# Designed miniproteins, single chains, continued (2), part 83

Each design is a single chain, and the fold is of that chain. pLDDT is the mean over its residues in the fold that is shown.

## One batch from the design tools (miniprotein)

Design m7045
Fold by ESMFold2-Fast:
Formats: C-alpha cells, sequence, structure tokens
Structure m7045 (fold): chain A 130 residues (1-130)
C-alpha cells in the first residue's frame, strides 16, 4: 500500500523531536487505522516493525516512549483485530521481546515505565491466545 509506505517513510524521516513524537502519536490515524466504536483496528506489520525499531533505537527518549505507548494500544487490541491466532502470537511475542530488552537496557526511566506497561499488555494478550 502506498499509504503504508508513506507512513513508514514518515516515521523514519529526520525532524525535530517534537515533529517525530507527533508522527509516532498520529501513526494509527495516518495509517487509516482509526479505532472503531468497539476498539477494532489492524495495523500493518511494516508499521509495527517501524514502531519497534523507534522504541529500541531512536536517540531521543521522548520518541522511544511515544513508540512504546502506541505499541501498547496495538497489543491491547491484537487478539480481536488479528483473526489469525498464529499471526497475532508472532506479533505479540516480537513486541514482548522488544519491551523486555527496553526494560533491561534503556537508560531513561520514563521509557522503561512505558515498556513495562507494554510488557504487561502483551502478556495479557498472549494469555488470551492460550
Amino acid sequence: SALVERVVAALRSPGSVEERVNRVRGVLIEAGHIPERNGEFRVPAEVVDALVDLMLNDPDPRVRAAAALVLTDIVRGAVRNYPDREEARRLLERIRDAALHVIETDPDPAVRERARELLEAADRALAELE
């Protein structure tokens, strides 16, 4: 999708910290994934991969924290929004592993707190797949 390619390119573009934080916070809307009345939305894998990369590797802790926050919203809906349980499990396990790494290695306590919230959300979603 040309829209998905543009969203991923925008997430990876240089800019001020404020601009990059706003791109991350707006990604669900920009990707055409506005939460439905029941909270259903499915985010493309390429967008999830870009958010995980930003959470792990962005030089600014505000961008890393914003990525963790958006990923938390994605994983809270994952079991409902991804009808393939194996696709949902792979998504959740990938995000969980990334969150664990951030909790153990990120120098910023606010980023680690957001990653702990993400880990808890991913663990709850994985339990629903059992």
Scores: mean pLDDT 82

Design m7046
Fold by ESMFold2-Fast:
Structure m7046 (fold): chain A 80 residues (1-80)
Amino acid sequence: SLEEKVEFYLETARFAARWLLENYPPTPEGLARVEQAMDNLKAALLGELESDGVPKELIEKFQAELDALRDRVLAEMRAR
């Protein structure tokens, strides 16, 4: 289903976020790299969902979840 496709991309984003947290140091340079990587990932995944014909409502839900993930990742890095 389209909802299962959205969840698959959310799990992909969560996996990428964990990898970034494990592989970048909690320095200003590390934070900047993680922020850029998360922004690039968001753009790529949104493009894939739009290309797959996912409805705007599900794309907006995905965008909100990904923005929340980005905020949590950056907060966790700053707390290290």
Scores: mean pLDDT 86

Design m7047
Fold by ESMFold2-Fast:
Structure m7047 (fold): chain A 63 residues (1-63)
Amino acid sequence: SDELKKIQEEINKKIEESSKLMEKYRQAVEEGDVESAKKLGEEAVKEMDKIVKLFHEELELRR
């Protein structure tokens, strides 16, 4: 249960961080900063991949 709670907290934290990355990405796009937009977009994709893996771990713990 403690391990499950820890993973759920980590998922929620990464979802918040991903939302902030998407806000920065949107600002870079609005400013026409192509290089920053590409970097922020790649970071957002990596964070989504981590979130998906954590959801899979959560499912395994529930069995």
Scores: mean pLDDT 84

Design m7048
Fold by ESMFold2-Fast:
Structure m7048 (fold): chain A 70 residues (1-70)
Amino acid sequence: MNDAQIDAIVEALVAEGVLKPEDAETVKEILRNSKNLEELRKALKEAGFDDETIEAVISAVKAVENATRA
């Protein structure tokens, strides 16, 4: 996943009110450093995000991956 895709995911989640603007940079860093969805889920949970926010981020990543491979 490239920086443009990470920025698009986080901006969409902030626009929808799922993610706070102040948490945007933290989530971008976690996305950049996560090699797979399991590492991403673990890193978000360790950072103190709730299950609803974690699932929204995971779903957005899957949607971007599906769009890129279709």
Scores: mean pLDDT 80

Design m7049
Fold by ESMFold2-Fast:
Structure m7049 (fold): chain A 113 residues (1-113)
Amino acid sequence: KAEELRRKAEELEEEAKKAEEKGDYEKAAELYKEAAELYESIGTREALAKAGRLYAAAAILYALAGDVEKAKEAAEKARELAEKLKELGDTESAEEVLKAVEKAEELIKKEEE
C-alpha cells in the first residue's frame, strides 16, 4: 500500500505547487500538509524526510497566508520529524528541515508584529 500512498502524496504535491503559483497560499499549505501526512504514514526514513520538508513548506505557506496558528502547528510537526531523522542518522535531511522551520518561524514573528 506504500505505492498507493506515494502516488496520492505526489498528486497532492503537484496540486500544492499549482496553488502556490496562483498565490493561494492557504490551499497550497493544506495540500502540502496532506501530502506530508501520507509520507509520514509510510514511515521509511526517506518518506519521513519528505514529510518533514513538506510540513516545513506548509508552515511557511500558512505564515504567508496569515494563518499563524496552523503555521505553528505545521512547524512543530516538522521539528518533531527533524528530531526523529537525526535519531535515525539522517542529519543532512534534519538540518534542511530545521532551516525551513527557522524561515517559517521568522515569517510567523513578522505576522504577529
Scores: mean pLDDT 87

Design m7050
Fold by ESMFold2-Fast:
Structure m7050 (fold): chain A 63 residues (1-63)
Amino acid sequence: SLDDLAPSVEDIVAQLEELLAKAPESVRGELQRILDEARKSTNPIDQSALLVAAAGLLAAARS
């Protein structure tokens, strides 16, 4: 369940894929890199940090 305080690796990857699908071309390459890094990590804390970074990058691109 997404109500869990510690989301799974698969949940984080799915969220990153959703962000990438909605991303403008200007940040798509950077988001792809973040997604690739998240897929290589087995640490949910590191993956959560990558998700936050991806969300921040999208917010900046929309400004």
Scores: mean pLDDT 71

Design m7051
Fold by ESMFold2-Fast:
Order: C-alpha cells, then structure tokens, then sequence
Structure m7051 (fold): chain A 113 residues (1-113)
C-alpha cells in the first residue's frame, strides 16, 4: 500500500481510489462481457441468471481472466467457466468459439451438478 498518496485518493471528488468501474474504460471489456451474455442467451440461459466479470489473472500479471457464472435460483448454486486472455488480446481477437467455450464450461458444470 502507498500511505501518502491514498489520502488525496480518498478525498471528495478525487476518484483515484475508485480506479475504474465494471464495464468502463474504453469499450473492449464491456463488448466482451456483452458477447458472453449474448452467447449464454443463445444457449438458452436467462441473462439475469448470468454474471460476467473481467479481472486480472492472478497467475499471469499481464493477462486478464474472463469469468462467467450461472446462478441457479432453485438451488442457490453457482456454476462457472473461465477464459484466460493475453494482455495483447482485443475484443475482436477473442473468437465466438472461445466465448461459446466459456458458456459451454458453465453449462457443463451446471449439468454435472
């Protein structure tokens, strides 16, 4: 942690500590999340039951992890898939096959339970 500069970061209207939002910062992350949700809908999954998150990969600092979770309202169980994206990957470089595989992983996890 950096103690000295965090005081202004926590200040009123500064937003430095806020460091971006979900689906914010350019368009790439939001477009990829929307494609994952659409692929889930095409597979017959209620989009309201789907949660998609893009975060840094803890195993590879230069990579991002796209995760998709399906929350079963009946059991409360969460089923998920994950796709590792290299730092050079753009939304366009992620194929529909990779997005479909992410959704298929979550569906297979749900079907196995």
Amino acid sequence: MVPAPVAPAAGAGAGAAGGGGTGMGGSGSKELIERAIEAAREAGIDPEAVSVELRPDPERPGHRLLSLAIVDAKTGASYSGALVLPGSATTESVSDEQVRELVRQAIADAAAA
Scores: mean pLDDT 69

Design m7052
Fold by ESMFold2-Fast:
Structure m7052 (fold): chain A 55 residues (1-55)
Amino acid sequence: LSPAEVEARIARLEREYAEAVARLDANPGLTPEEKAAAIAELRRLTREEKERIRA
């Protein structure tokens, strides 16, 4: 991947993460504990994917 392609993929991934977090936070059916767990898992997966893209 070119540096520009790496940056574009990471930027898209970060936008998708922010949108997913906002949806989870806005969901009235989830408890604070469920939201925290879901966000933590999403953050972990996003970090792993960014590492994969940079490798």
Scores: mean pLDDT 82

Design m7053
Fold by ESMFold2-Fast:
Structure m7053 (fold): chain A 90 residues (1-90)
Amino acid sequence: KEKIEKAKKFIEELYKLAKDLLERGASPMARAIEITGLALEYIKENKDDPELVKEIEEAARKIMQATSVEDLEKIYEEFKKKLEEREKKL
């Protein structure tokens, strides 16, 4: 449960970062660098949980490619639900 709670918090951090960058009109390159950097920190520290790492990798990839705040919110809600379902099964 602890790992899933940290993953949920991390996806929220990715979402907030990406939303702020989009709303401020940051370049696609700047967004990619910031989002990838944050995601890589999580991945390196959680190598012992490959399933969570895969979900974070997929979330970061989709978040990085989002072109609108609406798309970004939809991605965040989707991955939040996936983590909630995983938590429920524990």
Scores: mean pLDDT 79

Design m7054
Fold by ESMFold2-Fast:
Structure m7054 (fold): chain A 60 residues (1-60)
Amino acid sequence: APVRAVATKDVESSNPAFLSLKKGEEVEVLREVNSEFVEARSLKTGKVGYVEKGLLEPIP
């Protein structure tokens, strides 16, 4: 099943490859890119991009 996670703080990025999120926004984790980053989809906007793992808390 896809892994759901929530942003633990506001994240802003001017780079379109990276996801911008507000604290409490949920994402669907699509895959692990490396030890620091995942590729995720925002459930609010539908945008796909990279996000730092340390900013996300997994939810059931």
Scores: mean pLDDT 80

Design m7055
Fold by ESMFold2-Fast:
Structure m7055 (fold): chain A 82 residues (1-82)
Amino acid sequence: STRDQLLADLRASIEEAEELYEEYKDLLTEKEKEEIEKALEEARAVAADPSASNREIVLAEASVGVQILHIVVLKKVAEKEK
């Protein structure tokens, strides 16, 4: 179903964000860590909610995607700083 595909995409994005967070957490401020952890907690709650709409699932994936982009950008900056 469409919902099952959206949930699979959300879960994959959560896993990617968790892996990036663990690998690059030393590049993050305490505030950035708190924001990422909060976003991941909220996304996991949506993924675990059998009543979550397709809209809520897509918005949760988008939120996780923003955190992935944040970490990727900081990694790119660190790589350019020698």
Scores: mean pLDDT 88

Design m7056
Fold by ESMFold2-Fast:
Structure m7056 (fold): chain A 114 residues (1-114)
Amino acid sequence: APSAEEVVAAAEAALARIDDLSLEEILALLRTLVERALELLREGRYEEAETLFMHIVALVSAAYTRFPDSPVLRAMLALLEEALRRLARETDPERRAEIMRRTLEEILALLESA
């Protein structure tokens, strides 16, 4: 599996090139990022998982701006916006990790069904 640093770098590179990426390339990258974020959460690496979660938020938001008719991006954006509202009200690291985990599991299911 790629390192947390490598997947963050990939997300940053994708954001810089978002106008050059196809929807399929963005969705494939999102799957890799989501799987790695879930791995970090399982390992108790909550700060690294949250950093990657925020990059996933940025990438989905940018992708939805380019592909506003994509139902999968719309659904992912809605899940992430709800997660961000819940995280803004939660200070406990374990509960924050659980919010991110559940949100990422729902996103992974959407990506697998798309």
Scores: mean pLDDT 88

Design m7057
Fold by ESMFold2-Fast:
Structure m7057 (fold): chain A 65 residues (1-65)
Amino acid sequence: AAPFEIDMSDPEARRLAEEGERLIREGRELLATATTPEEVARGVGLVLRGIGLITDAVLLQRRKG
């Protein structure tokens, strides 16, 4: 449990959270099978982008109250 909760009934927040989760999952899968430094960098980049989208979903919810 994080200090943040995302209201998944909000379609905007849900889209951002779902896209962020997909990117984190893809990055994790890539990191699990990575055999080159380039693949590691790509996997880390996907995870960071996914975290950014989840952060955007949280901030969107905070702005809406």
Scores: mean pLDDT 78

Design m7058
Fold by ESMFold2-Fast:
Structure m7058 (fold): chain A 67 residues (1-67)
Amino acid sequence: MKSKREQILELIGEILRVIGEILDLERELEEARRRGDEERVRELEERIKELEERLEELMKKLRELSE
């Protein structure tokens, strides 16, 4: 069974990976907006929203383990 410390560190690692992916997609979104690529903007906004929902779930788990 994983210790609380190990579970917290694994969640932090996952959170950092998701944040990194969101930041990369936000950069792509800015480029797509500059080009007027409405389809690409829509796809990127949907992907970012999915990752933001994932981040919220991970943050909730981190809070529960820290309490």
Scores: mean pLDDT 84

Design m7059
Fold by ESMFold2-Fast:
Structure m7059 (fold): chain A 68 residues (1-68)
Amino acid sequence: SAERQEQAARVAADLDRLREMLAAGEIPESELAALAEQLRGQARLAEEAGAHDVAARLRALAEELEAL
């Protein structure tokens, strides 16, 4: 339980960095679809771990990438 929550917290920190890179235009357009799929997968795992806030943030970013 605690281990999964800690992993979700690390994902949240990586997500913050990823959002900064996206805002700076540092993510290649050709990688956006694959990245969105990865984020959706991570959101599902975070939800299953009970990290609902992290899961919501991951889904929000995935939806943002898919809308580009």
Scores: mean pLDDT 77

Design m7060
Fold by ESMFold2-Fast:
Structure m7060 (fold): chain A 96 residues (1-96)
Amino acid sequence: MIRRRPITPEEAAAWRERLKASFEKEVEDFIEKYGLTPEQREKLRELIRLAETDPAKASALENELVKDKNPENIAIAFTVGAYVLALAVERVLERA
C-alpha cells in the first residue's frame, strides 16, 4: 500500500521545504487563533524546541503555565502541548 522508491536529492529538498513550510504555518496559525502575547509566543517557541530535544523540560514548562490555575493559561498550555505533539509526529513521519 505504501509506495517507497528512492528519491533524488532534488525531490528530497522539495519535500523538505514543503514540510517545513507546513510546520511553520501551523505554528503561525496557532499564534493567530489564540491571540498569543509576545511573551506567550516566546514560550511557545521554547516549548517546540524543547519537545524536539528534551520532552521532560517541555512538560515542566507546561506545568509552569498552569501553575496559577488561570483558565486562559491552562487552555493555552494544554493546546500548546497538543500542537507540539502533533508537530513532533509530523516531523517523525517526514523522517520515515
Scores: mean pLDDT 61

Design m7061
Fold by ESMFold2-Fast:
Structure m7061 (fold): chain A 65 residues (1-65)
Amino acid sequence: MEELEAVKRQVETLKYLVLTGAITDQEARAIIESLRKKAEELRPFDPEGAEEIMKKIEEIEKLLE
């Protein structure tokens, strides 16, 4: 689904922005909340893909500790 691919791309972009310091931790956390909502919306259509996205989001949150 195009929606799943778009959300995956956004998660990858967020990770890159966090690693390069292009955004603040506060901004990253706000984006994480938005992406989690999108992943949950996709779960009924692609449970495996949604779970993968959620796992990647958790990894990014660990970078913000």
Scores: mean pLDDT 81

Design m7062
Fold by ESMFold2-Fast:
Structure m7062 (fold): chain A 64 residues (1-64)
Amino acid sequence: SDEDIEKLKELLEKEDFQGAVELLKELSKTWNKEELRELRERLEEVVPGSLLAAVQRYIDELTK
């Protein structure tokens, strides 16, 4: 949802990578693979690539 994307953006902008990973893990319990891929694409539009790279490995694992 848009609320989850804003929350992830805020965590990444604060460089709270632990919090961002924990939120991604919680979302992966309820969101399907396509929803997680859409989340990644939307984050790429609003978050600098350097910040997204810090959690990219976890996103890739969740979208296998």
Scores: mean pLDDT 75

Design m7063
Fold by ESMFold2-Fast:
Structure m7063 (fold): chain A 77 residues (1-77)
Amino acid sequence: DAKKAAELAEALGRLFFEQGDYRRAAAHYETAARLYYEKLGDKKRAAEMYRKAGEAYRKAGDEELAEEFYKKAEEAA
């Protein structure tokens, strides 16, 4: 079930973000974004997940990856 997989990835992204594990948070948000975009056709939610991945990379100190994911969010919307 792609919907359950996307929701689980989003929840894991949030959990790791709250724990300060920003790189793992970003990876899970990216997985959620791909599932929303490719499997569920939910481009708005995919864009939101790409934005959260970008924020997580920025907090991890990776400004270059943060900018790339913000661009993916704009392209997905």
Scores: mean pLDDT 88

Design m7064
Fold by ESMFold2-Fast:
Structure m7064 (fold): chain A 55 residues (1-55)
Amino acid sequence: SKEEEAKKIIKEGLEKQKEGLSPEEGQEIGDKLKSLGFSDDEINELLAEAVEELS
């Protein structure tokens, strides 16, 4: 599903954060999520949920 794909993209971004996520890599993640049909608000919600689950 779109949500599963979005969570996968976000998780990959958070994994890269351990190695030093660049601002450009962060933008690429956001752009990929937008291309899947998510709004900025939806992306923020998915990111917050993923961060909370990993904390």
Scores: mean pLDDT 73

Design m7066
Fold by ESMFold2-Fast:
Structure m7066 (fold): chain A 72 residues (1-72)
Amino acid sequence: MEVDRRLDEALEKFEEAIKKNDLKGVIEAFQEIVRLLREHPSPERFARVEAHLKKLGREDLIPLVRELLAQP
């Protein structure tokens, strides 16, 4: 479950960066989330990312994640 642990860490960093309005932190955490999903694709992991983005009011990023995953 190393990938899931790294995803949880990246999602936590993303949430904290959003709360702090830290643009650099948001970008870095988002890049790590996308990287992990591209290297270890899973519908369940993608659904977890979608749920977190919706919870944070950033569902606008879901189409971008889908697009980035469509072109490995």
Scores: mean pLDDT 81

Design m7067
Fold by ESMFold2-Fast:
Structure m7067 (fold): chain A 79 residues (1-79)
Amino acid sequence: LEELVREVAEEGSKETGEDAEELARQLLAQLRALGEKYGLSDAEVEELARLLLAYDRDPEAAEAALEALVARIRAKAAA
């Protein structure tokens, strides 16, 4: 997760000129907060980070994967 977030932050830092460490810190905090709120595993939080990376390249595929993840979260909450 931390490594994926760092890749996203480094890419964003190159485009915006913002500090990559600060962007990584903010993104990690947001992803962990979502994980706690929805009871996500570390693997599911990593999947969210990969969806954020993919969204810039293929938003349709990212949306489909996000819908699948949401369905899994709902099934887990019902179990």
Scores: mean pLDDT 69

Design m7068
Fold by ESMFold2-Fast:
Structure m7068 (fold): chain A 94 residues (1-94)
Amino acid sequence: MVVRATAVTAGATTAEEAGHTVVTTVELETPERRIALPEVVVEKTMTAGQTTILTTTVEAEGAAAGDRLVATARNKATGEVLSVGEAVGEAVEV
């Protein structure tokens, strides 16, 4: 039996410098630890003063209903955290 958790995470970020790339990573948060999801890295290039909403949908095998998905948007060059979005996963049986 395969359990999938689907979550939509959204973060708003503003480019403050001319031309930088934003990387969004997603982690599954359980009571025990955070687990990085390796296939959900989204890159977007932004210009100075640009504001965007970074929305991603992920499926995580082995996630349970009520597990938290955390999306973190970072500046690719500096690693600075620009935005964090959260969603609660819903379990789907297949």
Scores: mean pLDDT 61

Design m7069
Fold by ESMFold2-Fast:
Structure m7069 (fold): chain A 74 residues (1-74)
Amino acid sequence: DEHLEKGKELFAQGRYEEAAEEYEKAIEEDPNNWKAWYNLGLVYAKLGRYEEAKEYFEKAVELAPNDPYLKPVP
């Protein structure tokens, strides 16, 4: 996913608002793209907007409940 990868690159550079825009485009193309929802949550957490970050993380978990990387296994 082009937008997902662009968002990750921008996030790594600390360009959080631009990363959010790219992740939102990825969600527009595929609303079931849990990775885009998860990364959008990370962006909002970096911006200090924790309530919104939580909502995005919950959406990501909802879309990918069987993903081993999202399971809170000790």
Scores: mean pLDDT 79

Design m7070
Fold by ESMFold2-Fast:
Structure m7070 (fold): chain A 118 residues (1-118)
Amino acid sequence: AAGTAYLNAGNYDNAIAAYQAILKSNPNNAVAYLNLGVAYLNIGNYDNAIANFNKALSLLPPSSLEKAVALTNLGIAYSKLGNYSNAIANFNKALSLVPANPAAIANLAAAKAKLAAA
């Protein structure tokens, strides 16, 4: 509850602390790892974002909507690091679960353009 309120308010440092406290009590909370990854992504800590999205993916069911969200955000984190090949792979995986995901479609096109320009 508190972690989600901090995340929605853009208070990412307090969101991180709140989700870390949740994970001490429930280390298998996939949604807490997902939201922790989003908080790290927003403060520019892309390596910690990737680690938390990968942990969320390991705990989520194969066909879950949260898995498509994690894959889309993982692709964004890789794009921010300039790793466009890994970004494209993750956006394609997200679109295999939710084909009409506008964020995955837009970010995939941007990552492909960056890879072609490199």
Scores: mean pLDDT 85

Design m7071
Fold by ESMFold2-Fast:
Structure m7071 (fold): chain A 103 residues (1-103)
Amino acid sequence: STKEIVREVGDIKITLTLHGSGSLTITLEHKSGVVITETLGYNPDSMSEEEFFEIAEKRIDEALEELKKKEPSLSDEELEAVREAILELVKEALKEIEELRKR
């Protein structure tokens, strides 16, 4: 079954959806109705945790740049708080994927 984790940072709702296939979807929703969605594939047989995290960080940074373009009222401080929250959730998801892989 799909696992979903939700966190709110200021006016932004972060939803991280972990799919049983080893893919992860990050959805950023601003209270104004702006939505940014990123999907990341993780194949532990061909990709290290470090390589996946590097790709994830790049995609998150791109998503935050897009969010800032669509909602220019967001401060750099708010964007950094959202970035830190997403990276924490990605690290938690990687641990969950590794545990599911062992089963």
Scores: mean pLDDT 80

Design m7073
Fold by ESMFold2-Fast:
Structure m7073 (fold): chain A 73 residues (1-73)
Amino acid sequence: MAAGAAGAPEHVAPLIEALKDEDPAVRFAAAVALGQIGPLAGEAAIEPLREATKDEDPEVRVAAVYALERITA
């Protein structure tokens, strides 16, 4: 399917992994960075970011919502 070939740069995979980090500051930074990349982060970032919107840390939740808005329309 054509949708799987989003031009995700090498940096997207490490950022998706960073969304699972033990440190909320790392998760926050990863969510913000994925939002700055926007649609090029691809569909692979959507589900991890949706989980981050339920995060214990309110700053991580806000950053994840920001990133989802930038990626999903």
Scores: mean pLDDT 75

Design m7074
Fold by ESMFold2-Fast:
Structure m7074 (fold): chain A 57 residues (1-57)
Amino acid sequence: SAAEEAARRAREAALAAGAGEATAQSVGWDPKLLAEMGMSAEEAAELAAAGGARGGG
């Protein structure tokens, strides 16, 4: 369901941010790094693209 997928993405984004705040600050959210933190390459790339477009941290 769309709502469940949205919730899943929110959790993954929060986990990536919480788990890798220092690393994200250093490398600027590379898709490869997000994948190393436990996200698939596809999801990592999408989050990196979304984060870059938003850029509102």
Scores: mean pLDDT 54

Design m7075
Fold by ESMFold2-Fast:
Structure m7075 (fold): chain A 60 residues (1-60)
Amino acid sequence: MFVFRVEMPDEETAREVAEELRRLYPEFEVSVEGRTVTIRTDRSVEEAIAAALIAIGLGL
């Protein structure tokens, strides 16, 4: 299992980013805790990193 955590500027942005990630990558397990978006996947590190980069882009 690969786990990536991305911190957003606020909790509202974290929720919006998580929602978008679930839409784009329904196979990923995406959770939100405060401002932190956690992405879990058993498929590949590359896909998890790509999702995290999209999350960062959406959070900016």
Scores: mean pLDDT 72

Design m7076
Fold by ESMFold2-Fast:
Structure m7076 (fold): chain A 60 residues (1-60)
Amino acid sequence: VNAEISRVAKRAIDLVDAGMDVDTAVAQAEAELDGIPSLTPEQRAAVRAAIRTVLEDHAA
């Protein structure tokens, strides 16, 4: 597990909770977290998967 993925996922979840869609939230979280290198497509997919898991947990 990559710590950068976890950091982006946490920030993106906060943005989604504020009413932002998942794709926009991930892009915004990446932009806000200075010093994180550009995520690979696989890492971005992992972040989206983590966000969906948390959102499903929040919905339950």
Scores: mean pLDDT 71

Design m7077
Fold by ESMFold2-Fast:
Structure m7077 (fold): chain A 84 residues (1-84)
Amino acid sequence: MAQKLPLMTPEEEERFDAFLVELQRLLDELAARGETDPAAIAARIEEFTDRKLAELADHPVAAAMIEMVRREIVRYLEARAAAA
């Protein structure tokens, strides 16, 4: 019955999906360049996400979801850096 993100509009879903596609492209580009440092990857993801959040001033639910994804990815990368 109840699902996560019940207030997300189709436009905000499209914006979030576009963000995920562009994030994957960014990660592929970093890998192709031989970037393996978790801290450097995290910094690039944070810069990319900040730019996307600025573009999403009119899409607050998509912005909140992107912020959640950023938090989880940065946490994962920090855990990998701590394990190295």
Scores: mean pLDDT 77

Design m7078
Fold by ESMFold2-Fast:
Structure m7078 (fold): chain A 62 residues (1-62)
Amino acid sequence: MKYKVTIVGEKPGFTSKGEKLEKGESLIATDIKFLDDGYVVFTTEDGQIVVVGKEDVEIEKL
């Protein structure tokens, strides 16, 4: 299943390659995991891992 993840907060997300995802940017995730420390981890279609604050993302099921 696929999800559209959009950065909506002022804090950027970071990819496993060290790239920043700024407010207004979106990507497609194939897997999503919620952490108890206030972070969300998701896996992109190309296999990258992205970490972002839970309050800083909007997630839409595709």
Scores: mean pLDDT 79

Design m7079
Fold by ESMFold2-Fast:
Structure m7079 (fold): chain A 68 residues (1-68)
Amino acid sequence: IEAEILGIKGNIALVKVVAPESTSEEELIKAAKKKVEEEGYKVVKVLGTHTEIVDGKKYTLVALEVEK
């Protein structure tokens, strides 16, 4: 699982998670949360997810409400 912060604007973080197609939504969200926590933010709640499957990989955008 690979997670990348695309941007943080105000209290909203957008994280891109790339994982095998078999990866659960819980695991994708956990990876996104870990990534923003590593940057010193606290996760308040999950706002939403958007997933696309391309060539056997799951590409997920995770929107998180965060605070510092």
Scores: mean pLDDT 82

Design m7080
Fold by ESMFold2-Fast:
Structure m7080 (fold): chain A 74 residues (1-74)
Amino acid sequence: AVEEASRRAVEEARRAVEEGADARELLEGARKQLEAAKKAYEAAKAAGDEEAAKKAEDAAKVAEAVIRALEELL
């Protein structure tokens, strides 16, 4: 699930760059998404919400995969 979501997000990001999107702007966006996911994970852990913590962790992993792919293009 998270591996497939990461692969799909990476493919979408690479396609966007090929279609003329600025890889640096996409990278900045992905880094902001990672920060948001990390904050959501900490909040969920503090609240004892295991479902929300898992979703935030998965979102962080997807953002990290996109960041790595975009950094390789720069």
Scores: mean pLDDT 85

